# Ledger of designs, part 53: designed miniproteins, single chains, continued (4)

Each design is a single chain, and the fold is of that chain. pLDDT is the mean over its residues in the fold that is shown.

## One batch from the design tools (miniprotein)

Design m13826
Fold by ESMFold2-Fast:
Structure m13826 (fold): chain A 82 residues (1-82)
Amino acid sequence: KLAELKAKYDELYESLKDPLAKKAVEEMRKLADQEIAGDSSAAARASATLLLASIEVENEEDKKLVTEAMRVLDEIVDLEKA
């Protein structure tokens, strides 16, 4: 459900401790919003997501949270575009 996915994203974002990881998730959210708005393509967002995912995150737990947040954003985009 879309509302539940948005709540899950917020929970994941607030759980991040590393400011760099938090910034990466913010940028991924902006790219997702751009794709939903039709200002970007799925391919462009996927390429940018791979680049952002290569950002060195020192905290292993935050790295896992970033990965999960990206997955939740993918689900949000799919539902918003359906």
Scores: mean pLDDT 72

Design m13827
Fold by ESMFold2-Fast:
Structure m13827 (fold): chain A 68 residues (1-68)
Amino acid sequence: ALSPQQQIDQLVELTRRLVAALAAGDSAGATATVAEIEALLASITDPAQRAQALAAMGAESEREAAAL
């Protein structure tokens, strides 16, 4: 099983992939990446770890948006 930090790192990477797919107009890639994000988030049952993961994803999304 992934550690909490590995789950957060994976979610950040998936967030990068999602932003890239959306910027490219890749609807199929975006849909597949959203499904992966949802599955991984659903595996995080600790509310504090889930909040940390969501904050990390939000920070990465803001960073990607600023680079556009």
Scores: mean pLDDT 82

Design m13828
Fold by ESMFold2-Fast:
Structure m13828 (fold): chain A 79 residues (1-79)
Amino acid sequence: MAEEEMQLEIEKGEVDSLVAMARSLAEREGLEPEKAAELIKSLLEKSKEGLEKYAPKFGLSEKVIEEVLKYIDEKIKEI
């Protein structure tokens, strides 16, 4: 239980870091809000694909994978 909760928080933190990095990059490049949103959504979609493909190989539980995918989808909807 503790390991699973810790892993979920780590994975969610990685998603948050990706969004923050992408937003900072968009601001640095002077992207319009619509283009910034497109960049962030693109990176989140790639992150989702990578998680679905590689997470089972890294021994992540199905529950953690499902929760992280749900979190990514929620972040995409917010942008």
Scores: mean pLDDT 78

Design m13829
Fold by ESMFold2-Fast:
Structure m13829 (fold): chain A 95 residues (1-95)
Amino acid sequence: SLSEISKAEAEERLAAVEKEKPAAIAEIEARLAAGEISPEAAEALKEAIEYLVLGAKLLAGEEAYVEVDGKKVKKTLEEIEKMYREAAARAQALL
């Protein structure tokens, strides 16, 4: 479980995923623009990246929020890990 890592390791992981996120999103958008993936696959990939960042924030001791029906909802690490797995599985199925 990611919850077993040290705070220093969690903070390094957060810094790495936040640094890499813009390039990862740009690559997904480029693949969508090129017609290589569907809009649904692009959405699922972007959701997986967002949940990866939120999970890293929670491990580093920060709070994680997602917007649901215009409302800001606080999420636990277990909820974010589940959302990440579901988004990643959906992306894999659509590719």
Scores: mean pLDDT 83

Design m13830
Fold by ESMFold2-Fast:
Structure m13830 (fold): chain A 79 residues (1-79)
Amino acid sequence: ASAAELFAAVREATLASRGAPAEEAAKRLIDAVEAAGGTVLSVEVRDAVRSGRPVHLVTLTVQLPDGRVLTLGAGIPRA
């Protein structure tokens, strides 16, 4: 899997997770990364406010098949 495929999968999972509980959103992002061939090393979920909007901030540390480690962040809007 390429980094571009990983980013696309995470973006789609992020869009599908709008209004979802933090645990469900994190699970969808983890599943998307693994389906795209990445390995999730860690996940962090925090409640935050971005541009006046309440969000679940999900941060994933992911290892690519080439051994590179990336940090990916997604803000999931809260209800």
Scores: mean pLDDT 79

Design m13831
Fold by ESMFold2-Fast:
Structure m13831 (fold): chain A 118 residues (1-118)
Amino acid sequence: MTVTRATPPVRTVHDPRITVDVELEKDSVAAGEPVTVKVTITNHSPEPLKVRVRVELLDAQGNVLQSQEKDVTVPPGTTTLEFSFTLTEPGDYVVRVQVFDEEGRLLAEAAIALRVEP
């Protein structure tokens, strides 16, 4: 019996004021089934920050297939955003989340694997 271990999400922090986490409602979905992507942004500073959140869907080769962006003001503490994607082709994909400041500087990023079943 082969025990398959789920691959944890990868995170990179570029600015200590912001961290980002990405979660999927399901790490495996059927073709044509919507995937809910939950993005949790934590502002560790005492002041609200204006950020742009970009969520990209990548194929196994690293090509961007779909992209969604939202501008949000994040107060001190935790803010949760939800994005939805639908994929009709089975395969292995990556959901990449990037958080930028108003000047376009990358503050934080996270990525998580997604499998689409036939």
Scores: mean pLDDT 80

Design m13832
Fold by ESMFold2-Fast:
Structure m13832 (fold): chain A 66 residues (1-66)
Amino acid sequence: MTKDELLKMAVGEQGEVKITKSGMEAIPPKGWEMYINGELVPDGIELLRQARNLTIGKVVTFVKTE
């Protein structure tokens, strides 16, 4: 799924995004949560720490919360 397709999802829906350029693509916009291997990544420092360690080709899951 592309990030543009992800932004069209309804609240409570989830989509998978493959990292194509950098792990920073995994930073969710406001109203979205990020999951790695089915586990919620908390917002703030932990999110940034995990995002920077993501390599090209890794898949992350986004869930729309609002």
Scores: mean pLDDT 71

Design m13833
Fold by ESMFold2-Fast:
Structure m13833 (fold): chain A 76 residues (1-76)
Amino acid sequence: SRREQGQRALRQAVIAYNEGDYETALRYAQLAADLLSDNPDAVATAYQIQSESYEKLGDEEKAKKYKEQADKLYKT
């Protein structure tokens, strides 16, 4: 299902990040955010992975953007 694919993508993003493959982590985190778009907590987690991955890749502007988007999902 879409949910199962999204959760698998999120797990793959975490694995890639821990292995230092930040480009792969970004791809899986983006896929997870798209597949789990109806789940704000999952989208926030995916945005956090994207933020941290962009920081590791030296893209401070995108890192900040995704961190702000993740923070908004937890702050009403």
Scores: mean pLDDT 87

Design m13834
Fold by ESMFold2-Fast:
Structure m13834 (fold): chain A 85 residues (1-85)
Amino acid sequence: SVQDVIDEYKKKMDELSEKMAEAVLNGDLDSMQEYRKKIVEVTEEAVKRIRELLGDSEEGKRYEIEVLLYTYSMLGRSGESVVPP
């Protein structure tokens, strides 16, 4: 179901967020860049699955926006593009 896709997506994002926080605390820029890339990949996979399940429907677009906004929030916490060093 779409809810299963969203739940899996959020679980993966929470795990990546924890790893990103550890990398930030350690000043590990290489790991931060790797986790940021994985965050993008997980987001793209979730969007593709939503489109496969719901097509070009208003419901599908709403879930895509929810996923994208969650990812933007996570990327902002990385300190790379939204939060200055």
Scores: mean pLDDT 78

Design m13835
Fold by ESMFold2-Fast:
Structure m13835 (fold): chain A 119 residues (1-119)
Amino acid sequence: MEPVSEELLERAIRRIREAGLGPEDAVLLVVPGPEQMPLARQLRERLREEFPDITVIVTPAEFQLPGSDERTDAFLRMAVAVLFSAKVRRLLVVGLGTVPDLPARHPRTGTEVLTADLS
């Protein structure tokens, strides 16, 4: 896996700053599949250095179950559910080659969902 580029990091930083995220907010980094997870984890560590008070979570959009042709978005759905059940005011979903289809606001928690495609 190639290391995260400074251009990608600067684009992510800009989106977070433009969204006005703070300690009660979160960033969800979404990659197409598990093979891109090393890139997402590297970007998470770089963002953690720039924004130590913001929660950054990484997830694949889909993955193939071992020994099956079935694909699942279970990790993505679980990550989103955890963030909606937490004290997250705003969620910035950053797509690194894929952007999941999510509601703009959670009807029960009021969590505002913003999306950015950085592929």
Scores: mean pLDDT 77

Design m13836
Fold by ESMFold2-Fast:
Structure m13836 (fold): chain A 73 residues (1-73)
Amino acid sequence: SEAEERIEKLLEEARERLSKVMSEEEVEKVLEDIRRIALDLLAEGAPVETVLKYMEGLVDTYITLAELEKEKE
């Protein structure tokens, strides 16, 4: 579906951003978690635009948390 294609495109863009702050293994776990949440929201009838905004917020949160972990070291 177009909604699923838009979700996958956002996840590919997120992969590049996340790869700058965490390991490849951690990136794959984060992307799979975000994908699952996005697909669950779509299944419950959330508009795709709302799902994409929520996903962008999750990506930003994961990046912020990864940067905070660097400060503890």
Scores: mean pLDDT 84

Design m13837
Fold by ESMFold2-Fast:
Structure m13837 (fold): chain A 85 residues (1-85)
Amino acid sequence: KADELLEEIIERLEEQAKRSKDPKLQGTLRSVADVLESLKEQMSPEEAIRQAITLLESLAAYYEKVDPDLAKELKEEIERLRELE
């Protein structure tokens, strides 16, 4: 359940990276997806969710000014993760 949602978020970040025209954004999204995959493998689902929320919140805050649409999508993913707590 929590594990499945983390997998969906990782897949969405990878797809956003593929569709992005900005190489820096592509790199950032892939790096975040890799970190989330590592969290999923190394810790409990509850701790992985907390760390994922923190990471995605930082990313959303950064992109609020640069790419508001991406920031909105990230906030929606954070909301889904919070519903599992």
Scores: mean pLDDT 76

Design m13838
Fold by ESMFold2-Fast:
Structure m13838 (fold): chain A 86 residues (1-86)
Amino acid sequence: MLPSEEAKEKAEEALEKTVKDIEENYGSKEAAELLREAAKLYDEALELLAKDPDNPENREEARKLVEEARKKLEEAGKLLQEAEEK
């Protein structure tokens, strides 16, 4: 399904660019690692939804994966903000 594939590809590109930016400009391996983990969880959730979007168990599992990914992304963002301002 094109829209789901497009959303996944766009998210992967954005995260990959951010990870490279972090490694080059901030040198924060911890933030980069959190972003990689978040990307992996997001990809897993998108694949699950793409296979059977009408399955309520798949939707619930995908939701949990997305929430975990968001938590890691937020933590990475805090580390980056702290490194940038100090």
Scores: mean pLDDT 72

Design m13839
Fold by ESMFold2-Fast:
Structure m13839 (fold): chain A 67 residues (1-67)
Amino acid sequence: PELERKLREELEKLQQELDDLIATVASIGTKDPVARKAAGAMFDYLFNPERYKEEYEKAVEEYKKAL
């Protein structure tokens, strides 16, 4: 249980760092509000995928179109 908990905490930390990086890149890279919205949707999806799957897929499609 201790090892399992440690691995889960490490994964959670890595996901948070990745989310921050994606949001920063989207905000600075394109400065496109569509890209920012996509970054936010990715963050929500990673935190709660069951609830935000559709929003995430839609935002990703718009993000790819915006570059």
Scores: mean pLDDT 66

Design m13840
Fold by ESMFold2-Fast:
Order: structure tokens, then C-alpha cells, then sequence
Structure m13840 (fold): chain A 58 residues (1-58)
């Protein structure tokens, strides 16, 4: 199972966020807004993703 999370790119590079999401077994699936990406992550890793300071919503 996967969940969608929204991550605001505020002072963080897209590459850094992408590598971090991919390390959790997730992937970037699109953009919600010009500065906000949508990523798909395994439910078992949701709490780790929520700890990222740039995460807006899970």
C-alpha cells in the first residue's frame, strides 16, 4: 500500500527530496503546484516522511 504526500520545495532542491523519497521506496508522481510536489510512499514509511521539515500533507 502507498499514500500520497505533498512536499513544499522551500529552500530544498528537488534532487535532494527525490533521492530521500526514493530511499523510502517511494517516487515523485507529479506536481500539485509550482513549488509543491506529490510523492507516492509506502504506508510503512509515512511517519519517516512526515519528519521531513518540508512535508505539508500526508
Amino acid sequence: DYVLVRITLSGVSLDEVRERIESYGGRIVGFYNFDTIVAEVPTSKVEEVKKLPEVVEV
Scores: mean pLDDT 72

Design m13841
Fold by ESMFold2-Fast:
Structure m13841 (fold): chain A 112 residues (1-112)
Amino acid sequence: MLDEILARTQELIAELKESADPQTQKDYDIFDKALKQAADYVKQGKVQEAIDVLRKAAEQVGPKLKEMLEAIIYTIEKLSEIRGPEEAFAFGLSIAESMLAMEVAIEKLKKR
């Protein structure tokens, strides 16, 4: 489940990155790297390390990606003790995936 959601999230990031300006492309690179590192940490049960990586990335990216990272962090903090860190992160990623899919749809509608 987690690997499938992560893969779909990465596909959406790649699509958005192709039509983004150079600064936004850098933000997507930071975002993608943080998600991969957090996934590795949650698979190891290292919840705090996963949160720290996502928080550091949130400080470096624009407001839309920051909101997505904060949603993932919130989900990890609320669900990790109940559902485990990997499942909590997967739910957070599902929220981010939905937000990225909406951005892709908006971009396609706005293209001249």
Scores: mean pLDDT 85

Design m13842
Fold by ESMFold2-Fast:
Structure m13842 (fold): chain A 50 residues (1-50)
Amino acid sequence: IDLSKVRTFVFNSKERAQIVAKDIEKESQKLLKDGKAELDADGTTIIVKE
């Protein structure tokens, strides 16, 4: 998944935000692959659901 345009993250918890902040690319790719996050239609925002 191309994350080069991603500028915004929406988290449902502060603990999740801290985990992703340690390795944004790796953790974001994992969440997207596991269906726990969604990339919006423009590819600019990742919405973390879990």
Scores: mean pLDDT 74

Design m13843
Fold by ESMFold2-Fast:
Structure m13843 (fold): chain A 85 residues (1-85)
Amino acid sequence: MDKAEEILAEFVELAEKASEEQINEALEKAKPYVSEEAYEAVKKFAESIKTGKAIDLPPLTQQQSKDVIKALEIVTKKLKELLEE
C-alpha cells in the first residue's frame, strides 16, 4: 500500500472513533507544524468524516498533496496520542 493511502486510512479510522473535541485538539497541536492551506484541508476532511457531507475541493497540485499528507500524518499522530491517554 502507498504510504499516503496508509496515512489516510489510519486518519479516517481514528477520526471516526474520536470525539469532535479530540479531533480539534489534535488539529490545534498540529497547526504550528503545517501550512495554513494543509491545516484547512485536513480540518474540512475531518468535518466530512464526522458529518458525512462530501467536500467539493479543487484538484490539488503534487506539492499541495504532499503538504496535506504531511499534515494528515502529524494530526494522526497527535490524535493517536490523545486516544491512548
Scores: mean pLDDT 73

Design m13844
Fold by ESMFold2-Fast:
Structure m13844 (fold): chain A 73 residues (1-73)
Amino acid sequence: APSALALEIKEYLENKDAEGLLKLLESAPAAVRRALREEEVEFKGQTFTVEELVASSLDEPYRSKALALLREE
């Protein structure tokens, strides 16, 4: 099952709240963001990873910032 953070990311994307999503990702430790990247969520009847959902749902400049945070080592 997806984590509470993955479900919160889904909620921000459903509400088109890119700034809220970025604040959530910036507040999470890098190790948590890496784990979140690969988590699967159901969105509008399809299964996506959090990375795939972010890449398809956000506009620039938020998309590039969010993906960089998810990919941080």
Scores: mean pLDDT 82

Design m13845
Fold by ESMFold2-Fast:
Order: sequence, then C-alpha cells, then structure tokens
Structure m13845 (fold): chain A 92 residues (1-92)
Amino acid sequence: DLGAQLQARADEIEARNTTLATLMKEAAEAAGNARAAALAEELERLVREGVAAAKAGDIERALELFREADALLERLRAEMSPETKELFRKLL
C-alpha cells in the first residue's frame, strides 16, 4: 500500500517539497546564511532522487532518501532564524 501511494503521489510530493526547499534556499541566501542555503539545495536533491526511485519502483531506496530528506529538513529548520521559521510555517 505505501509503495503504491508513494508512486501515485510522487509528482505531488516532488512539487510540494521542492517548492518549499527553493523558498528556504532563497530566504537563506537573502539572509547571507550559506550553510542554510546549502542544506536547502541538498534537501531539493534528496527529494528529487527519492521521487525518481519511487517512480522506478525502488520503494526501499525512496523511503531511505525521504527519511534522509526529513532529517535534513529538521537541520535546515534549526539553522533558520525564528522569524524565518514563522514565515515558512505560515506558508504551509
């Protein structure tokens, strides 16, 4: 069930999460936070690779990459200022 749901929702997952990563990267770059910008770029890469694995039917690889992306998102949130975090929270 989960594998079929990941395949069916792959494009939605990619669009949502890459848009969020792009906004976080732009905000980080505007704030001069190179570390946060690099984390946001890596998050986008992991999401795209996870979606590609899901579309290929490699569900174990997709789940591994999405788990890594989730951990990276938490690190990225830790690097953002409280004001930036609140802005992203309101966009979700």
Scores: mean pLDDT 76

Design m13846
Fold by ESMFold2-Fast:
Structure m13846 (fold): chain A 74 residues (1-74)
Amino acid sequence: PPSRETLEAEILAALGLMYYSIAKLLPEEDEEERKELIEKSLELLEEAIRLAEAAGDAATAAEIRAVKAEIEAE
């Protein structure tokens, strides 16, 4: 079963993705709000990576890092 730390990392990653999804659904005129939500998304994903690494879950950390890189490539 996943550790508490791994579950916390997964929850933070899910929250980060939620912020990103909301940002991408915002209308064109809400550019400032979109940027803020994307920044919050990236911060949450970075924290999730740190928690997964601290838990020793390299696979989860790698998956979250790949998602963060994809968002940053936009």
Scores: mean pLDDT 82

Design m13847
Fold by ESMFold2-Fast:
Structure m13847 (fold): chain A 81 residues (1-81)
Amino acid sequence: LPSPLDAVKEALEDDRKEIEQAIKEKDVTRLRGLIRRLDDLKGQITFTAASYPEQREEAQKLLEEAEKLKEEGKKAIKEIE
């Protein structure tokens, strides 16, 4: 059976790959868009944790990963600009 976090995990993995590519290409516009997508994902993860308390531990790990990825993107923007 699919986990309520499976779609979020896949989206987070895709966002990570896109951020790595955007950093290599020095694409600040794309990085800003990806940071906004991470904020949306963090909202989805928080809602899922509230709806499925048994997923709370996994949700917390995903929130920490999303926040770290967001920070990496912000640092890259500052270094490029």
Scores: mean pLDDT 83

Design m13848
Fold by ESMFold2-Fast:
Structure m13848 (fold): chain A 55 residues (1-55)
Amino acid sequence: MKVEVYVDGKPQKDPTANVPYGSLIYVNGKFVGTGPASPILYIEGEETKIEVVSR
């Protein structure tokens, strides 16, 4: 399983780290929720790309 986590376009080394309050969370290009949350809760398949946009 390949999981990639990006925060404001930059790779994050720990995919289990919680994202800040108010951040927008996208999984494979789809909006799924807002922080605070652990990106690992949004792993959906063999390849998962999680993008976080801070407000």
Scores: mean pLDDT 69

Design m13849
Fold by ESMFold2-Fast:
Structure m13849 (fold): chain A 119 residues (1-119)
Amino acid sequence: MELDELVKKAREAAERLRRIFQELGLPTEAVDALLKAITGTREQLDEAVQKASAALGEAGRRFDERIRTLEEKGKLSPEQAEKAKAEIDRYRQLLDEASRAFTEAVEAGRKAVELKEKL
């Protein structure tokens, strides 16, 4: 893959991750750092990847607790059960999309760094 294509793919994936974090009401600082690091050194990218990975893991833990709360609320009535199911499904979908976007950004970013080092 061309260096420009890898940088573009990594940036688009990281920007997608940033939007998902905003939709989830999560701080974007770790994802913003990842976006800046895509055109940086190997060390800068590795540091940003570690921080973004930690932020995604924290998001997963927080939403596991929220999902449990929604499941309990869903037991109160059929209307609450339907609303809880829709909200749980949306959170699970957003977290899955975030994980995929993160993986895509990291893979493309690392390949871009490798190509620059082969100059």
Scores: mean pLDDT 82

Design m13850
Fold by ESMFold2-Fast:
Structure m13850 (fold): chain A 74 residues (1-74)
Amino acid sequence: SADEEALRAQLEQIRAAVAARDFGTAQALLHQLLLSHPDLPAEVRELLGRALDAVAAGDVETALRLLDQAIAMV
């Protein structure tokens, strides 16, 4: 659906920010996504919450793995 395509595009944008080590942008976009999509499946929300923690810790490898898992689920 168009909503799933938009969600995937947003997750890809967050992933690109993490890969660029732009943690401020990645964190802001993750917060915005979680606020805009309260109806996300619990497993996706959990992955994105863990990705937020990884971004806050500067753990690029963990953040990318978690974002890739979330992208695969939408």
Scores: mean pLDDT 87

Design m13851
Fold by ESMFold2-Fast:
Structure m13851 (fold): chain A 79 residues (1-79)
Amino acid sequence: MAKPELLKLDEEKVEAMKPHLEAFHAAKAAGDEAAAKAEAEKLEAAAVEVLRAAVEAGELSEAEGEEAVARLRAVVAAV
């Protein structure tokens, strides 16, 4: 599973994702699939950038970053 340690690697970018996560849950509760998908895509894009930055900073290995991105994309695709 993705490690909670991601919060330490780039707190500002992770915090920026929280409004999109909240908007995603609100859209799902309202039955607005289009809005939910749009927010999920924004979360995916932001999280991919955070993961790439963590790999570049040496906080994650390249393999760990690639696996995390693949898992994230799979979660978003399930929306």
Scores: mean pLDDT 70

Design m13852
Fold by ESMFold2-Fast:
Structure m13852 (fold): chain A 89 residues (1-89)
Amino acid sequence: TREIALDLRLFGLLDDEEDRELVRSLSTKAREHILEAADALVAGDLESAERHLEEAVKEDPKHSLEEFRRIAEAAARSRARDLGLPALP
């Protein structure tokens, strides 16, 4: 299913157990937006990344924009590493 595929993709990019547990507690749409924000960060599209994080907060307002940004940045760093790209700023 789409939800499982999104979970596996985002989950696989997170190294910390606490981050993975937090992502499991989120709505499917919030997880989707966080993954899209991470992909945008890898592409260097900071404006798109911020829009996706704002949408994640709308889908799961129990969490802060700062918390979602931290997770997206962690996923983006892992993704960049897996792709052999230079370290993200």
Scores: mean pLDDT 74

Design m13853
Fold by ESMFold2-Fast:
Formats: C-alpha cells, structure tokens, sequence
Structure m13853 (fold): chain A 68 residues (1-68)
C-alpha cells in the first residue's frame, strides 16, 4: 500500500543518513591520522545501525505481505 511505501522510503532515507555520517567520521579520523582500530570501530557502528534498519525494513515487508 501507499502507507507501507512511505514508511519504506523513510527507512531508506535513514540508511543514507547513517552512511553519510559514517563517511564524514571516517574522513575526519583519516585526516587526524587515526589508527586502523579506530577506523574499524566506525565501520562496526555503521554496520550495527544498518542492521537495525534492515531488520525494521524486513518486519515492514512481512507486515505488508500479511495484508495481501
């Protein structure tokens, strides 16, 4: 439905925001000469946030299928 599409779009926009923030942090850390471990921590936190959003998308898709 149009409501599910709207919610899906909002979650997709949030994914792009999470990626953008991680890219900005990585660029900042690289400019400061950050360690490999510090860079890997940014990637880990991004992955955790993206996984949570993907879980929400999957739950929304399952709900949409149930309505069909």
Amino acid sequence: SSEYIKKLKELMVEQLRVIGEAVDELLKLRRQGASKEELEEVDKKMDEKLKALQDEIQALEAEMQKQL
Scores: mean pLDDT 85

Design m13854
Fold by ESMFold2-Fast:
Order: C-alpha cells, then structure tokens, then sequence
Structure m13854 (fold): chain A 99 residues (1-99)
C-alpha cells in the first residue's frame, strides 16, 4: 500500500529533513519538497483522482548535485519509491534495527 505524502513527510522529518514546501492544488496534485542539511533534496508529487493516487513522481538531488527523476503511473512508481525510501531510511539510520 502506497503511503500518503503526509506519512512520507513524517518519516522524512524523522530522518532530519526540513520541509521546504508542501502544497495541494484544486486539481488533486500534492507536492512535498524536503532537504537534508547535507544537501540531499527530495521532491515528491502525487496526482489524486477522486481521492485515489493515480500517478507519482520522485526527484532526488544528491549532495554532489546529481539529479535522478522517476515518474509514471502509480503501479510503476509505487514499488520504486518504496524501495528508495527504505534505502534512504537505512542510510540515515545505519545503527537502527529494522524489523
């Protein structure tokens, strides 16, 4: 099940990210922009139709300035994003045991 941007925001804030922007538009687009003090920046977008996510985008800017972007239908982006966020969590909390 895909987490909401609100749930992702809470997780990223716990990892030390600062929330730079959070917006929802009348057309059902939700945007979250966060940045870590080390320079890593994440831009997450979700498109909702009738309250259900239909597409998403994740753009990552690494501390070295390299940029990667993944976007597509929710079925395509959901697994890639979940994998990225898990790897990010492990990298930011290397001492913490995962279940």
Amino acid sequence: MMPTLEQIEASLRAMGFEILERRETADGTETLVVQHPDGERLELKRKYVDGKPVSGELRVTSPDGSVSTHSGPIEEIDEWEARYLLELYRRRHPEQELP
Scores: mean pLDDT 73

Design m13855
Fold by ESMFold2-Fast:
Structure m13855 (fold): chain A 109 residues (1-109)
Amino acid sequence: SLSEAQRLRDEALRTLDEAVRTAEELVGRDPVRARREALRLFEEAGRLVVETARLDADLGLRARDYLQRASDHIASLLRDAGDDVGAEEIRNLSRELVDRVTAAAALAE
């Protein structure tokens, strides 16, 4: 339902905000934990966006744009901290999740 898709989208966006905040708070103090926790939260948010797209293509595709922006910001934070591997991991995960969202949205039409 639209209401269920909206709930999942709102949860996904809150989880993305938590991923970004976690990366910002930890990257200067504990870069290993920053990478681990930001990747975990980003993957969780991405799964929620895929589920949103399965229920409502338009909401899912709009949330995909937030997913991409969050991944770009997290990758930038990790790269600026010298974690090029972590930056590459988040970019690769983002690409895979974006593709999954696009495929799910196509099936929801």
Scores: mean pLDDT 89

Design m13856
Fold by ESMFold2-Fast:
Structure m13856 (fold): chain A 102 residues (1-102)
Amino acid sequence: DREIRERAAQVGADKALEELKKAGMTGRASAGVTEQDGVLIASALVEAEKDGKKARAVATVDENGTKSVRILEYDSPELAEKAARAALAGAQAMLDEYIKGR
């Protein structure tokens, strides 16, 4: 199941980056699989930048198919909202890929 989570994380990261570009932002999205309390969690870290300001958000999908988005840091509320929307789109794509890959 690690390979399914790694694939889901990458799909999520790719989707988040597409959404950032559509919103006219620059940035990156990084896929990862972490272990927390013996549970494997697929994750995508979203780093967004616009006009010298930045925001970071993380999207996760756990073993139960629960998706979450957490804003880590931001220089402006508007950029935080756009990063969160990109991360949420990534989380949904990640969940859809994880379910399909079972």
Scores: mean pLDDT 81

Design m13857
Fold by ESMFold2-Fast:
Structure m13857 (fold): chain A 65 residues (1-65)
Amino acid sequence: MKKREEAAKEAGEAVKKLAEKTSPEQGKKALETFKGTVEMANKSSDEKGTEMLEKLRDSAKAGLA
């Protein structure tokens, strides 16, 4: 139902916030995870790709709490 692009945007913003608030090492790891997830989502179906990006968003938001 939700577009993969919308989920990617939300995940990217959450990961960027996490990277800015955490150590440089954690920030680099978070950005690498985001890039890999976006690439996988682009190669997957919209449904599967959206699920992967939503999971990443939720994980990043948990790190911000």
Scores: mean pLDDT 75

Design m13858
Fold by ESMFold2-Fast:
Structure m13858 (fold): chain A 87 residues (1-87)
Amino acid sequence: LSPEELEKLKELIEEERKKSTLPESVLKEIDKVIREVAERLNLDPVVVEAMLYGLYDSPRREEILEELRSRYDELPVALQALLDALL
């Protein structure tokens, strides 16, 4: 992704976060999972978050989804719902 594409994705993610009625504690749990998945797969967290919000289709989509599925029972309910919407 170009720097311009990353900035656009960050803006779109911020808009989705502003629409969220989730408590800050739940948003922090989601952020932690996104960063852990990104670290494990050596990806920018923005790419993982944009995929979860349906804003970007990564060539590594299946790897990201499998890593999230492997953690499904540990995920916040809100993140489980986002993942289910992508399946």
Scores: mean pLDDT 78

Design m13859
Fold by ESMFold2-Fast:
Structure m13859 (fold): chain A 79 residues (1-79)
Amino acid sequence: SLGEELQANLEEIERQGRGLVEAAREAAKDNPEALALVEEAERKLRLALEAIRRGDYESALRYFEEAERLLREAMELAR
């Protein structure tokens, strides 16, 4: 059920992810360390979306958790 829900909402998940990364990048723009973390989070989100497309929901969850951690660290540095 979760896997079917992720597949059905893949475009929305991608759109939401892009929005979060864009907001984080704007907040981090004057902080090079925070910006680097945002860029790594964007990479992890792309890997998560690829994992969903392959039906690898375990890897997708791990990549989303990594992206969330990186974005939290970036926002802490950026204030």
Scores: mean pLDDT 84

